Designed miniproteins, single chains. Designs and how they scored, part 18

Each design is a single chain, and the fold is of that chain. pLDDT is the mean over its residues in the fold that is shown.

## One batch from the design tools (miniprotein)

Design m641
Fold by ESMFold2-Fast:
Structure m641 (fold): chain A 72 residues (1-72)
Amino acid sequence: SMSRELELEYMKRLLRLMADAVDKAGAAAEAARAAGASAAEAGAVAREALEAEVPKAKEEAKKLREELEKKL
């Protein structure tokens, strides 16, 4: 079992990874809108960016869990 401190650190990093994925999707949508895209087109851009970033965030979360478990 992870200590409370390591559990909190893992949770904070996981939340930051998920927030970063959402922020990247939002930034891509904003860039599309600034370039003249419709709301629907910007929504599609955000979805595509999120579909690319969520698997990366999950893989990093898996590596983070494994790394933290090795320090127990």
Scores: mean pLDDT 80

Design m642
Fold by ESMFold2-Fast:
Parts: structure tokens; C-alpha cells; sequence
Structure m642 (fold): chain A 56 residues (1-56)
């Protein structure tokens, strides 16, 4: 159902944030750029999960 789908999206967002945090600890501009992309993906997933929870 919508709640289970939202929970899966939140778990994926958490994993993207963990990887972003790992990359942001590196001194490479490429790693920092990638971290930013992963944070953006996590925000989108969290937003979709919130919409699903509102309809549940």
C-alpha cells in the first residue's frame, strides 16, 4: 500500500544520504559534486514519500 511504498522510498533516501555524507568527507571537487546530486535525489524521494503518506 501507500505506507509501505513511502517506507521503501525513505529507506532509499537514507542510503543516498549516507553515501553523500561519505563522499562529502573527501577533498575532491568531483566527490563533493556527486554528494550534492545524491542529496538532491534523497530530497525528491522524501518529497514523494510525504505525498504518499498524505494519501494513505
Amino acid sequence: GLVEEAQELLEKARRYREEAARLSRKDSPEDQFEAGILEGIALILEGVANLLLKKA
Scores: mean pLDDT 86

Design m643
Fold by ESMFold2-Fast:
Structure m643 (fold): chain A 113 residues (1-113)
Amino acid sequence: HMSEKEKAIEYLDKAIEILRELIERVRAGQVTLDEVRKAVMKVADLLNEAYELAKKVASPETIEKIEKLRNEVMRHLAEAVRAVKNGDRDAAVEHLQRAIELLEKMKEIIEKE
Protein backbone atom coordinates (compact mmCIF):
# COMPACT_ATOMS: atom_id res chain seq x y z
CA HIS A 1 0.00 0.00 0.00
CA MET A 2 1.44 3.40 -1.07
CA SER A 3 2.07 6.36 1.24
CA GLU A 4 1.22 9.91 0.11
CA LYS A 5 4.97 10.41 -0.53
CA GLU A 6 5.28 7.22 -2.63
CA LYS A 7 2.12 8.14 -4.59
CA ALA A 8 3.46 11.66 -5.28
CA ILE A 9 6.71 10.12 -6.61
CA GLU A 10 4.69 7.69 -8.81
CA TYR A 11 2.76 10.64 -10.34
CA LEU A 12 6.06 12.46 -11.04
CA ASP A 13 7.54 9.29 -12.61
CA LYS A 14 4.47 9.01 -14.89
CA ALA A 15 4.81 12.70 -15.88
CA ILE A 16 8.52 12.19 -16.73
CA GLU A 17 7.63 9.09 -18.82
CA ILE A 18 5.02 11.06 -20.83
CA LEU A 19 7.54 13.87 -21.49
CA ARG A 20 10.31 11.44 -22.56
CA GLU A 21 7.91 9.81 -25.06
CA LEU A 22 6.76 13.25 -26.25
CA ILE A 23 10.39 14.37 -26.87
CA GLU A 24 11.01 11.37 -29.16
CA ARG A 25 7.80 12.04 -31.11
CA VAL A 26 8.62 15.77 -31.45
CA ARG A 27 12.14 14.93 -32.69
CA ALA A 28 10.64 12.53 -35.27
CA GLY A 29 8.12 15.16 -36.42
CA GLN A 30 5.35 12.64 -35.59
CA VAL A 31 3.09 14.83 -33.39
CA THR A 32 0.32 17.35 -33.98
CA LEU A 33 0.01 20.53 -31.89
CA ASP A 34 -3.20 19.07 -30.34
CA GLU A 35 -1.34 15.88 -29.31
CA VAL A 36 1.39 18.01 -27.66
CA ARG A 37 -1.26 20.10 -25.85
CA LYS A 38 -3.01 16.93 -24.58
CA ALA A 39 0.29 15.40 -23.36
CA VAL A 40 1.27 18.67 -21.62
CA MET A 41 -2.19 18.90 -19.99
CA LYS A 42 -1.85 15.32 -18.67
CA VAL A 43 1.64 16.14 -17.29
CA ALA A 44 0.24 19.30 -15.62
CA ASP A 45 -2.57 17.22 -14.03
CA LEU A 46 -0.08 14.63 -12.71
CA LEU A 47 2.21 17.41 -11.40
CA ASN A 48 -0.73 19.07 -9.58
CA GLU A 49 -1.73 15.72 -8.00
CA ALA A 50 1.89 15.14 -6.86
CA TYR A 51 2.07 18.70 -5.47
CA GLU A 52 -1.18 18.29 -3.43
CA LEU A 53 0.07 14.96 -1.98
CA ALA A 54 3.50 16.45 -1.16
CA LYS A 55 1.84 19.37 0.70
CA LYS A 56 0.23 16.85 3.11
CA VAL A 57 3.62 15.48 4.32
CA ALA A 58 6.27 18.13 3.56
CA SER A 59 7.70 20.93 5.72
CA PRO A 60 6.86 24.57 4.80
CA GLU A 61 10.42 25.05 3.46
CA THR A 62 10.07 21.97 1.22
CA ILE A 63 6.60 23.13 0.02
CA GLU A 64 8.13 26.51 -1.01
CA LYS A 65 10.87 24.71 -3.02
CA ILE A 66 8.35 22.36 -4.69
CA GLU A 67 6.01 25.28 -5.56
CA LYS A 68 8.89 27.17 -7.23
CA LEU A 69 9.85 24.05 -9.23
CA ARG A 70 6.19 23.45 -10.20
CA ASN A 71 5.93 27.03 -11.53
CA GLU A 72 9.13 26.56 -13.58
CA VAL A 73 7.89 23.21 -15.00
CA MET A 74 4.59 24.85 -16.04
CA ARG A 75 6.52 27.70 -17.74
CA HIS A 76 8.70 25.26 -19.73
CA LEU A 77 5.64 23.20 -20.75
CA ALA A 78 3.92 26.38 -22.03
CA GLU A 79 7.09 27.37 -23.95
CA ALA A 80 7.30 23.85 -25.47
CA VAL A 81 3.71 24.17 -26.79
CA ARG A 82 4.57 27.62 -28.23
CA ALA A 83 7.72 26.24 -29.89
CA VAL A 84 5.74 23.38 -31.53
CA LYS A 85 3.12 25.90 -32.73
CA ASN A 86 5.96 27.96 -34.30
CA GLY A 87 7.55 24.87 -35.93
CA ASP A 88 10.66 25.09 -33.69
CA ARG A 89 11.20 21.42 -32.78
CA ASP A 90 14.67 22.04 -31.26
CA ALA A 91 13.31 24.70 -28.86
CA ALA A 92 10.35 22.43 -27.99
CA VAL A 93 12.71 19.53 -27.13
CA GLU A 94 14.95 21.83 -25.01
CA HIS A 95 11.95 23.07 -22.97
CA LEU A 96 10.62 19.50 -22.52
CA GLN A 97 14.09 18.30 -21.40
CA ARG A 98 14.26 21.18 -18.89
CA ALA A 99 10.80 20.23 -17.57
CA ILE A 100 12.03 16.63 -17.02
CA GLU A 101 15.14 17.91 -15.16
CA LEU A 102 12.94 20.05 -12.87
CA LEU A 103 10.51 17.13 -12.25
CA GLU A 104 13.46 14.87 -11.33
CA LYS A 105 14.69 17.61 -8.93
CA MET A 106 11.20 17.79 -7.38
CA LYS A 107 11.15 13.97 -7.01
CA GLU A 108 14.56 14.08 -5.23
CA ILE A 109 13.33 16.77 -2.79
CA ILE A 110 10.15 14.77 -1.98
CA GLU A 111 12.16 11.52 -1.54
CA LYS A 112 14.41 13.25 1.06
CA GLU A 113 11.40 14.51 3.07
Scores: mean pLDDT 90

Design m644
Fold by ESMFold2-Fast:
Structure m644 (fold): chain A 102 residues (1-102)
Amino acid sequence: MFEEIEVKTSPSGTPAYTMTEEQLRELARAILEHLEKAENREELTSEEERRVGEFTAELVNLLHKKGYNWEEIRNLSEEEIAEKLRELFELRKENLEKLENK
């Protein structure tokens, strides 16, 4: 369920992804599939799975900073992952804007 997922990793802070709700849901599905395969220690067989793996690592790191445990992350549904992605990105954007402008 991936078509050219653009993952930008930067050492300088929050990734700025501009995604629609539909794109977030598709990405959430891909992340869940990747997490399930990783839990079973299955090999990544496609370029898309490797890209999703990089984004999954960023998401897991973000959720850990938010206070989520690995077991909570593993048990999130596709819909919950999409909601967490949207909420966390908006929250981080607001926090950055508050530091800079408000």
Scores: mean pLDDT 61

Design m645
Fold by ESMFold2-Fast:
Structure m645 (fold): chain A 60 residues (1-60)
Amino acid sequence: YPEKLKEIAEKIAKQYGISVETALEGLELALKGKYAEAAEKLGISVATARVIAHELKKVL
């Protein structure tokens, strides 16, 4: 579980040009249902943050 989340965070960090630490914080917020905070942290739309959260729940 923790290693899978780190792998996903590394991919998100590369895709959006942010640090792995920032990506992890954003993904944790998305998993908690805090989509607006996750979107702000990741620099994406709230709709995209919700999609990411749903996809994460399928693989975790």
Scores: mean pLDDT 79

Design m646
Fold by ESMFold2-Fast:
Structure m646 (fold): chain A 83 residues (1-83)
Amino acid sequence: SERDELMDFAARAAREIAEELKKAGYPLDKIREFVGLLTRAMMEHSLEEARELVEQARKVIEEGIKNKDFDGMLEKLRELAAR
């Protein structure tokens, strides 16, 4: 079902992003906060919308890691999730 495909996609995207944030040196509590927000946002959308959200979130993560601005990354993710 589309719901099962969404769940599988969300789990994979969450795991990949958690590993990226871990490699960037973020502590587990911050990783959980970011990935938790992203997972909730993905699960509130269609599979197609969740894919688009993840593509935009990856750009936010790349910029946030480069700038060492976790709070800015989290705020931008909240803005994306509110779409």
Scores: mean pLDDT 85

Design m647
Fold by ESMFold2-Fast:
Structure m647 (fold): chain A 86 residues (1-86)
Amino acid sequence: KKKQELERKLAIEYAVRGILEAALDYELMRQGVSEETREEIREAIENGDEKKLEEYKAKLSPQVAATLDALYEENKRIKELEKELE
């Protein structure tokens, strides 16, 4: 498989992740979630902490839960593409 195709796909996935991150932060702020809790959620996403993400999904709105699921799946796709480039 051609490296340029993988790099293009990876660039698209990075853009999608950025949009999802912005949408999540906006929804959390709109719902009055504290800055401290938003930082904890960002760390859980970055670390792939599935248990913490499930706890937050249970406590937050279904809309936030859906965005967290989308970000988790997006990070998995990015890792798979990065592994293919190695």
Scores: mean pLDDT 80

Design m648
Fold by ESMFold2-Fast:
Structure m648 (fold): chain A 67 residues (1-67)
Amino acid sequence: SSLALELPKQLEEEAKRYFKLYEETGDPELLRKGTELLAKALLLRPTKENYEKVLELKKETERLIEE
């Protein structure tokens, strides 16, 4: 279905915009927003691999914010 294909792509594209803004500004809220959107995109196909990727992304995001 179009929703199954288009929604993950839209979320990934929005996440990329937040990550780019984070690289330019250093604002940790932008990193959090990008990570949340990417996690949502991955979990629209809830496989073990995608769950593991989400956990890794969250750990990396927290590490960068706390640094």
Scores: mean pLDDT 76

Design m649
Fold by ESMFold2-Fast:
Structure m649 (fold): chain A 57 residues (1-57)
Amino acid sequence: NKKGVEMARNLYKLGEMLKDERLREAGKKALEAAEKAPTDEEGIKAVQEASKSVGAS
């Protein structure tokens, strides 16, 4: 699950660079879920779901 993990790491780093607490939390949650996902597809979906939960107003 390399793609999902890379996407989650990028989201987490973006949150750290912008000092955005929501984005950082979303990235951390997505990273944990992506690392546990057995496939790239599941990892990518985990990142997308975490992003939606934080991006929803």
Scores: mean pLDDT 75

Design m650
Fold by ESMFold2-Fast:
Structure m650 (fold): chain A 56 residues (1-56)
Amino acid sequence: MWEELKKRASEEARKGTLSAELINELIAKHNELLKLPPPEKLVDKDLAAPPPEPAP
């Protein structure tokens, strides 16, 4: 159920235990309901942080 996934994602994010897998599932279900094009998939490294910008 979409609502259940949304609630789980919100709770996990609040506790800081959110995983990329859960986010990907949430986005996929949401887009299926709205018949939107599939989004770019996420991986754990995407949640950690973007790579630091090159410094001189």
Scores: mean pLDDT 65

Design m651
Fold by ESMFold2-Fast:
Structure m651 (fold): chain A 66 residues (1-66)
Amino acid sequence: MEAELQREMERGVLELHAAVLHHVSLKEGNEEAAAEAQRILDELVADPDVDLEEARERLKRILERS
């Protein structure tokens, strides 16, 4: 139960980060970053087996490119 709860909390945090990054990227006119953030968000929502560490790294890479 603890491991499941921690995973779902991490997923929720990453979903929030992806949604915020998508919104900010759209406001800045960075359509590429917005599209990447949206893809990550879609994967987090749709795929129960998504690699949360890989998703976190992908979000960090978008931020570093901004």
Scores: mean pLDDT 81

Design m652
Fold by ESMFold2-Fast:
Structure m652 (fold): chain A 98 residues (1-98)
Amino acid sequence: MQQEAAALYREAEERFAAAKTREEFREVLEWYFEEEERLVRKELEEKGASEEEKKLVEEALELLRKAREAIAEGDLEKAEEYLAKAREKMEKFRKLRE
């Protein structure tokens, strides 16, 4: 993985682990979504993406949007499920770009 992505994931893991309430989890999720979207945009501007890479990014960002909607409705379990799936797709995207 790229160093910036690895640093983001480490910080996200620490912040999510420290979140003790749904409100704290929501704040971490909003921050993570913004940072991931920013990083992906930068990565795509620096190097073009294949159709497979673009699909992984689109699916990951859609899953992060669903996670945000789930936590807004108070469904922490569903939000965590969507977040895990989004992270898996982003990991695949970045491994393809190694």
Scores: mean pLDDT 80

Design m653
Fold by ESMFold2-Fast:
Structure m653 (fold): chain A 60 residues (1-60)
Amino acid sequence: SAMQEQIRALARELREAVAAGDLARARELKDRLLTVVSQLNPVTAAVAEREAGRLVAEAE
């Protein structure tokens, strides 16, 4: 689905921002990702939030 494709794209961009040390970009992408996944079922949203939070924390 288009939403799943958007989530994958945002997750990839988040990982790239973390790898580049761009914390401002990483936080922006984490917020965007969480906004998109909030429209999915609770399990998918929780997994995405957990992974996005972990990636940002690793960059800090």
Scores: mean pLDDT 75

Design m654
Fold by ESMFold2-Fast:
Structure m654 (fold): chain A 84 residues (1-84)
Amino acid sequence: SMKEKKELLEEYKKRAKELAERLLEAAINNDEETLLELQEEVAKLIKEANEKLDEKELKEFNEFLDKLAEEIRKKLKKRKEEEE
């Protein structure tokens, strides 16, 4: 229903952001075990979103994911340079 779709989109965005923050921390710490676990959780979240969200919500969710991924990549690169 309408409320469920809106709440699901917001839940998925929140989960994606939490996973992104954990991925960033695990990557900074070279924690391969946590990275693998988080990768699996991200894959499950994306799969659920593709099944539950309509095309328009899914597009917004994917744009949100792209933004988070870019933010992580930028922070990781800056961290490597700032260690010097």
Scores: mean pLDDT 81

Design m655
Fold by ESMFold2-Fast:
Structure m655 (fold): chain A 60 residues (1-60)
Amino acid sequence: EEFLKKGDEAFEKGNYEEAIRYYAQALLADPTNQEARDKLAEVLEKMGYPGIAEQVRALP
């Protein structure tokens, strides 16, 4: 939704900290949002944390 869209915009601009904030807000609003989890993991991989990204994707 809105937070996911804002996260995508921040990610495209290279503002990874802002992208994480918005994707985290999307997950807080809907913890079952797989798309938000995948996007958060993608940002973490870009920042050099692939192990943490894998764990985020594995969350129920």
Scores: mean pLDDT 78

Design m656
Fold by ESMFold2-Fast:
Structure m656 (fold): chain A 69 residues (1-69)
Amino acid sequence: ELKKKAEELLEQAKEALKKGDREKALDLADEAANLYSQLPGGDKKAAEVTTEMEKALGLGIEAAPGHAP
């Protein structure tokens, strides 16, 4: 259910990365992280997903605090 949706979105994000669609990949990963954050204990996983994706895209190391959209 919620975890399955988050995992599905994360897989789509990875697929977008392989296609070179960095913006779409980050957007999908953000959606997945948002769903993970709604699971008990998923907040940590959500942060990991976002960080991993930003790192893969070369964006995370320059991010400022205040990641609340």
Scores: mean pLDDT 71

Design m657
Fold by ESMFold2-Fast:
Structure m657 (fold): chain A 68 residues (1-68)
Amino acid sequence: MTAEDYFKLGLKLLEEEKYEEAIEYFEKAIELDPNYVDAYLGKAVALDKLGKDEEAQKYLDKAEELAK
């Protein structure tokens, strides 16, 4: 599986409201491609949905840093 494949699985899990599982797949995408901005954004969304706002902000900041 590619980083994009894992990212797409994470998005599907977000749609199904399986936020913890979505985070696992976004983390797998990041492991394969540490510069994958969209995977950091996906993880931040899932963390926000779990009420982990401070953790979500860290991944938003990382995505912004990588997008430069």
Scores: mean pLDDT 87

Design m658
Fold by ESMFold2-Fast:
Structure m658 (fold): chain A 120 residues (1-120)
Amino acid sequence: MEELIEEAKKKFEEGLAAYHGEDYDEAIKYFEEAIKLLEEAGEGESVLMARAYLYLGKAYYEQKDYDKAIEYFEKAAKIALKANDNNTAAIAYDNLAKAYEAQGDLKKAEEYKKKAEELA
């Protein structure tokens, strides 16, 4: 289990490097690998799992796949709240607001902006 968590951390860091290098396909691959390793380790409700889903959503957002971005930001927010990581949950809600705004759903965008502010 600990070995799987350390492998997941390495995949997450590789994903961050790809994300900041604007290689979003590579970033998605690494974040998905990190998530799989965390699931195998029983870390499905960890802070790292929430962060992995957050960055997976951000990578899809940069590719303009707003439906997938929304799906992964919702997962990130739920896991972050279970992990008592209000900071990651607030960031996930802010990114949900941006994704809904990009789709033209201004009502949902405003709703998630308010949820982010409540956690700040």
Scores: mean pLDDT 91

Design m659
Fold by ESMFold2-Fast:
Structure m659 (fold): chain A 87 residues (1-87)
Amino acid sequence: MKSVEELLEEAKRLAREALRLAMEALEDESKVEELLKRAEELLKEAEKLVEEAKKREDVDEEKLLEVEIEIGVAKLVLAVAKLTLLP
């Protein structure tokens, strides 16, 4: 069973990778669909890990908020990229 710290660190890692892929899609139109789809999959996994962490009594509320903000930023960048690059 993963600790709450491990869940939040993994969610943060996935959110950062999703942001990187969304930004890469903005630079290279030839791979947009594949990159944005992968970024969306990573964000869904990150959100799932955050929901699991929220169910733990030992969750650090400040650390949780930090990770949720990073996921939110990645989701906003992905949404902008999808609106501008996809039909």
Scores: mean pLDDT 81

Design m660
Fold by ESMFold2-Fast:
Structure m660 (fold): chain A 56 residues (1-56)
Amino acid sequence: MQEELQNEISQLGAQAALEARRELLERDPTASELEIQKAMVQAGRKAVEEYLKKHE
């Protein structure tokens, strides 16, 4: 049960991070790797945090 939830959380975080990277590069193609990493980490954490609030 916990492993299935963990996999879902990992997938959600990864998807959010990839979307944040895409959106950031569309808005600012000159964004540095550091800015990209920060955006990805922030989006991933935010998505996981919101998921846990709604679904345990």
Scores: mean pLDDT 76

Design m662
Fold by ESMFold2-Fast:
Formats: sequence, C-alpha cells, structure tokens
Structure m662 (fold): chain A 58 residues (1-58)
Amino acid sequence: MSPEERERLEREREERLERLFRETREGFLALGLDERTAEAFAEAVVEVDRRAFERRLA
C-alpha cells in the first residue's frame, strides 16, 4: 500500500468517525439529553465502532 493511499484511508476513517459523533450527539440532544450526557454517549458509540473496525483488521 502506498503512503498516500494509507493516508487517504486514515483520513476517510477519521471523517466518518467525526460524522458519526456529530450525528449521534445531535440525536441524543433531540431526545432532550443535556450536552455533557449527549457527548458522553456519542463518544461511547464512536469508541464501539472504532473497536469493531480494529477487530475486523485482526
């Protein structure tokens, strides 16, 4: 794999995780959760997705 290809894949992954975080946080805020709780849940969702991806690579 070229360094450029690897960098692109890592960037795309980061963008997807950022989008997942924002969408999940907004969803919880829409349910009436406070900002801190919404962020904590969004972070947990992103962490689960990140670990699942790492597990697929193993």
Scores: mean pLDDT 77

Design m663
Fold by ESMFold2-Fast:
Structure m663 (fold): chain A 74 residues (1-74)
Amino acid sequence: DLRDKILELIAEKGYATEREIAEELGVPLSTVQRILDELEKEGLVIRVKVGDETLYFLTPKGLRYLEERRRKRA
């Protein structure tokens, strides 16, 4: 359920960096990068480069996915 935790973290913060996600969830940076690549390919997150940082935001599709997951577990 690491994918859902990453999406929830981005939703809570509004955006997140790869390093921030790795630190907050206690997982290797390479694992976070792999999952973010998958989520971007699925259209659930978008990458925005701001200076030397890469920021990840939820798409409208990603928000709907997360809301549906929350409803199914309520």
Scores: mean pLDDT 81

Design m664
Fold by ESMFold2-Fast:
Structure m664 (fold): chain A 112 residues (1-112)
Amino acid sequence: AEELYNQGLKYYSQGDYEKAIELFEKAAELSEGEKKARALFNLGRAYEKLGDYEKALEAYLKAAELGDITSAVEAGLLALKLGDYEKAREVAEFLKEQGHTDQANYILEQLA
């Protein structure tokens, strides 16, 4: 898993986002907890680079479920960008439950 994750980072840095996606998916499948969350976070970032916002959102939400707060914030912002205001509110509530009230309020303020 670690080797696949590191190879994924290498391809991501080179702009080969399709190869990075393959490697991060495999790294996530072979990992648990924090290691799985970081692979899913980078999977989301790679999908964003390709403009696949739905898959990026899915990856960020999975990483958030594993406790990655950065992924939760990215999921909320991406949901807002996509006009999915229900999902943005769900993410904001999750962030409040995790004690990240400022990040949650930022997302909610964008909803007017």
Scores: mean pLDDT 87

Design m665
Fold by ESMFold2-Fast:
Structure m665 (fold): chain A 89 residues (1-89)
Amino acid sequence: AAEYGRKAREAEKEGKYLEAGDYYAQAGDLIESTGKPVLAGVAALNYRRASEMYEQAGDLDKAKEYQARADALEKRYGTVPVLLANLNL
């Protein structure tokens, strides 16, 4: 997870938005696969970042897909994504 997050930030700095989106999506997928509710907010944050990167890359279909995945985690786990958003992490 940490490795994908670092690669995502590096790709973003280089303007490689499609690659950055792919790395954020992989980080979110890996975290979500743990099944731990306390990590749902971290997965949702990564999916929102992936959506933002895909939008910058012009891949609106993937942007919409990952935004929907983040929203689904928020609906399922409630307060965890809200708590992370309020902490501005």
Scores: mean pLDDT 75

Design m666
Fold by ESMFold2-Fast:
Structure m666 (fold): chain A 95 residues (1-95)
Amino acid sequence: MPSEKELEVEILEALARMLLSILKLAAERGTLTAEDVESATETLLKLAEEIAKLDEEAAREMLEEAIETLEKVKEIQPDNEAIDKAIERLKEKLA
């Protein structure tokens, strides 16, 4: 049975994955804006900080998954410079 901390990590990771799925879907539909990417990046960074307080390794894994997803989003929308900036910000948090 997961502990309360393990359950909180699972919920925060699920929220991050849902957000990443929404971004990818919006990119595929051509509706993803630079402002959407910026807002999502701020939310992902906040989720990473909250996860890191509970499980630093889980936070790193979530940031790596977010970077991989955004690299796929960039393949769909190569002209959206906000995606490049988002990837860089997430990579800085891993370093």
Scores: mean pLDDT 86

Design m667
Fold by ESMFold2-Fast:
Structure m667 (fold): chain A 64 residues (1-64)
Amino acid sequence: KIEEKKKEEIDRLRAELQSQGVTLTDEEIAALEKMDYVSLKAMRGELTEKDIKEEIEAYKKKLE
């Protein structure tokens, strides 16, 4: 399922951010779980905590 791939990408993103000293909140993780797979894969790039939070906020605006 695509949900399995999304979970994989979220787990990898969390691991990468954790290695940089960044911890995502439960709310931020829930927002990531609602994002599409392509957006999640793009976030796995060279993004900082600020960039990740800005992307989550942009996604929340799309859900309004």
Scores: mean pLDDT 65

Design m668
Fold by ESMFold2-Fast:
Structure m668 (fold): chain A 117 residues (1-117)
Amino acid sequence: MLVLTESGGGTYKAGGSATLTGKLSAPIETVALVGWWREREGEPLKFVASMSADGKVYYAEEVKGRATISYDPAASTFYLNLTDLKPEDTATYYLVALDSDTLALVFGEGVKLTVVE
């Protein structure tokens, strides 16, 4: 069973940067898509950034120019770097993977990011 482990949450200042880290328990070749979604209090889960199996990267409009998704194959680790942090970036962030065999979405447990002025 694929397990996703996230870190890098905590409290950050507006205008700063944060790096969220997500680790796969299985090789990237076992997943069709990996990305980050976020849930703000009282709002539905929203897309942030993803990388597909062919290496294509996608960003939500709200984070374009501020977000970078990257992958370290040696560590089986995905990174989401967010710059120019805004209070609106306060959310629980989930690493999400689409299993290429089952086509099931697997969610990590989530990490809370809080942005303060």
Scores: mean pLDDT 82

Design m669
Fold by ESMFold2-Fast:
Structure m669 (fold): chain A 110 residues (1-110)
Amino acid sequence: MPSVDELIEKIRANRDDLAAFKAELARFFANLYFRAEEAGLPQEVLSQIEAVISEWGARMATARTIEEAIALALEAVDRLAAIVRAAGDSPATKALLAELDRLRAALESL
């Protein structure tokens, strides 16, 4: 599984290619889901994460600019962070929140 640093660097590297930028964002969210699953988060929480990622993916298809893609990704980060926070306080939820905070900081700096 790629590191969070590798995923964020690929997102940054593709900021001038909308299709590649969207693909790397999708890879980040898919990786977040798999890390949540491997960390043993409850099935209800995993289902909520999957629903946000699926809805985000559908909406991302409508984005025509990098700025629109960033706005949609930041909305998805906020929704995912709320789900993870509601799941409780554990090393796993803290790690996932740190990953989401790093993606937010990266997107806000583009």
Scores: mean pLDDT 88

Design m670
Fold by ESMFold2-Fast:
Structure m670 (fold): chain A 71 residues (1-71)
Amino acid sequence: MEKEKLKELEELLEKAVEAAREGNLEEMERYAEEAQKIAEEMVEEGASEEAIKEALEVIGRAQREIAEILA
């Protein structure tokens, strides 16, 4: 279910941001990789445009936060 995958994506990205804040780049990369796989599965399984848009917004937000933490 795409809604379930979206929640999983959000949780993984939250963990990636947390790891970045703690300076744990290895954990950050691992969570980011897992999140990317979930996003790829959503696209491959034909998730709705709305679900894909939400996924991209969550990813973009996490990327901005990580960039700010690492700056």
Scores: mean pLDDT 82

Design m671
Fold by ESMFold2-Fast:
Structure m671 (fold): chain A 51 residues (1-51)
Amino acid sequence: REERIRAVAREWVRLMREGRSDGLPTLRRLAEEAGVSVEELLPYVNRELAR
């Protein structure tokens, strides 16, 4: 589960950096597709953004 959450967070950050993400709407879609919540993703998104 944690590895799945990290993978989704990393993918969303990658899409943001590539200009292929609408921000929160894209994050919500990826979360729904992966069966996780946005709240579970936020700490991992913040970690990936800090890299």
Scores: mean pLDDT 77

Design m672
Fold by ESMFold2-Fast:
Structure m672 (fold): chain A 82 residues (1-82)
Amino acid sequence: MSLFELIGLLLRALGDIEEAEYLLKKKKNPEKALELAREALEAARKAKELAEEMGDEEALARAEKLIEEAEKLIEKAEKLLK
């Protein structure tokens, strides 16, 4: 797998996180925010696996941070879906 694929996964995770955060701030469509946060988590986890395989410590740290941010958004969205 190439650096291009790793960057693509990181950018996808970041984009999904930003959209989920925006929806949660507006308290609109928490179901969609949850879906986006889960998609971000999957992309970030794949990026982590690739970073580990490539020995890219900077990308690994970025992926781990995106995983943490996605997990927090999932928790926030689930609380809104009470």
Scores: mean pLDDT 85

Design m673
Fold by ESMFold2-Fast:
Structure m673 (fold): chain A 61 residues (1-61)
Amino acid sequence: GELEELAKEIVEFIKKERAEGKSLEEIAKKIAEKLGISVSTARRMVTMSLEQIIEFLKKNS
């Protein structure tokens, strides 16, 4: 579904940015900008599994 696809994009984006050596703060800022959420919320998402991100999006959609 739409939320599952978005969650996969978020996970792949985080993996790519981490592989490039970017800090958790830099990744969180980019996710916050991309999704229109706070940096504090995005910081939590950077540490989440795919399943946790799917559930987060379902609760906040």
Scores: mean pLDDT 82

Design m674
Fold by ESMFold2-Fast:
Structure m674 (fold): chain A 63 residues (1-63)
Amino acid sequence: SMEEEHRRIIENAIAAIETGNPVIRRVAAKELLEAGVISEEEAREIRESTDFAKAIEILRSRL
């Protein structure tokens, strides 16, 4: 289902962000936004956050 696919995309993005790489985090935010699973505001917070835990928290709130 679309909900199952969105969940998978979010879980994969969380794993990518957990690598601690800012480039991977930026790519994940763009992919989530393009897939329609997060808002532009949430994508900005993920991209610009200096705290990876905050970015992960935002994504977990969508599961």
Scores: mean pLDDT 76

Design m675
Fold by ESMFold2-Fast:
Structure m675 (fold): chain A 85 residues (1-85)
Amino acid sequence: SMLEQAKEHLERGKKLLDEGKYEEAVEHFSEAIRLNPDLAEAYYLMGEALLKLGKKDEAVYYFKRAIQLDPSNEKAKKLLEEAEK
């Protein structure tokens, strides 16, 4: 299903993020979001990967979307505050 494919891309992206492969992680998080636009974790991790790539303005967009979908994500709020400086 599309939801299973979204989760597979999310998990692959997480592994790539842990390996420091930020550009590849962004590609997989992008596919996860395309397949499941309500997947809050994918927006949060996309923001983290983009921040690692120095793409602060793009990271801010994704953190805001992650917080809108999941207001309990305190780490996304902290990274948003840091990225907006």
Scores: mean pLDDT 89

Design m676
Fold by ESMFold2-Fast:
Structure m676 (fold): chain A 51 residues (1-51)
Amino acid sequence: SAWDALLAAQEALAAGDYDRAIELFETVLKLDPSNPVAQALLERARAARAA
């Protein structure tokens, strides 16, 4: 579910696994395109990976 993917994405982000976090946040947005939390955290994960 979108909720399980959102939790897993947040754990990956906290662990520094940015590629996994991005994939999981994109999965959340595919299931719920209007989720503002997933959208904001996806942007943060992408920025962290680029650094």
Scores: mean pLDDT 84

Design m677
Fold by ESMFold2-Fast:
Structure m677 (fold): chain A 82 residues (1-82)
Amino acid sequence: DLQAQLEALRAEVEALRKERETRNKKMDSDFEKILKDLEKQYNEEIERAKKEGDPETAKRLEAFRKRQIDYLKKLYEKEKSR
């Protein structure tokens, strides 16, 4: 489910925290790939809800996707600034 995927992404961000002393552009690239994978998964769920004629669920998923992406970006930025 999407919650399990989010927990996996949080674990990857935590792993980046431990290696922060040698961080480089590759870490940023890897994080961007993680965000794209998450967005793709949410977009598939949103499109399914739209096709099933449930625009309210699609709207909620869009809001939830934005919140999860924003949260992960804040976590990553916080680790980069430490």
Scores: mean pLDDT 78

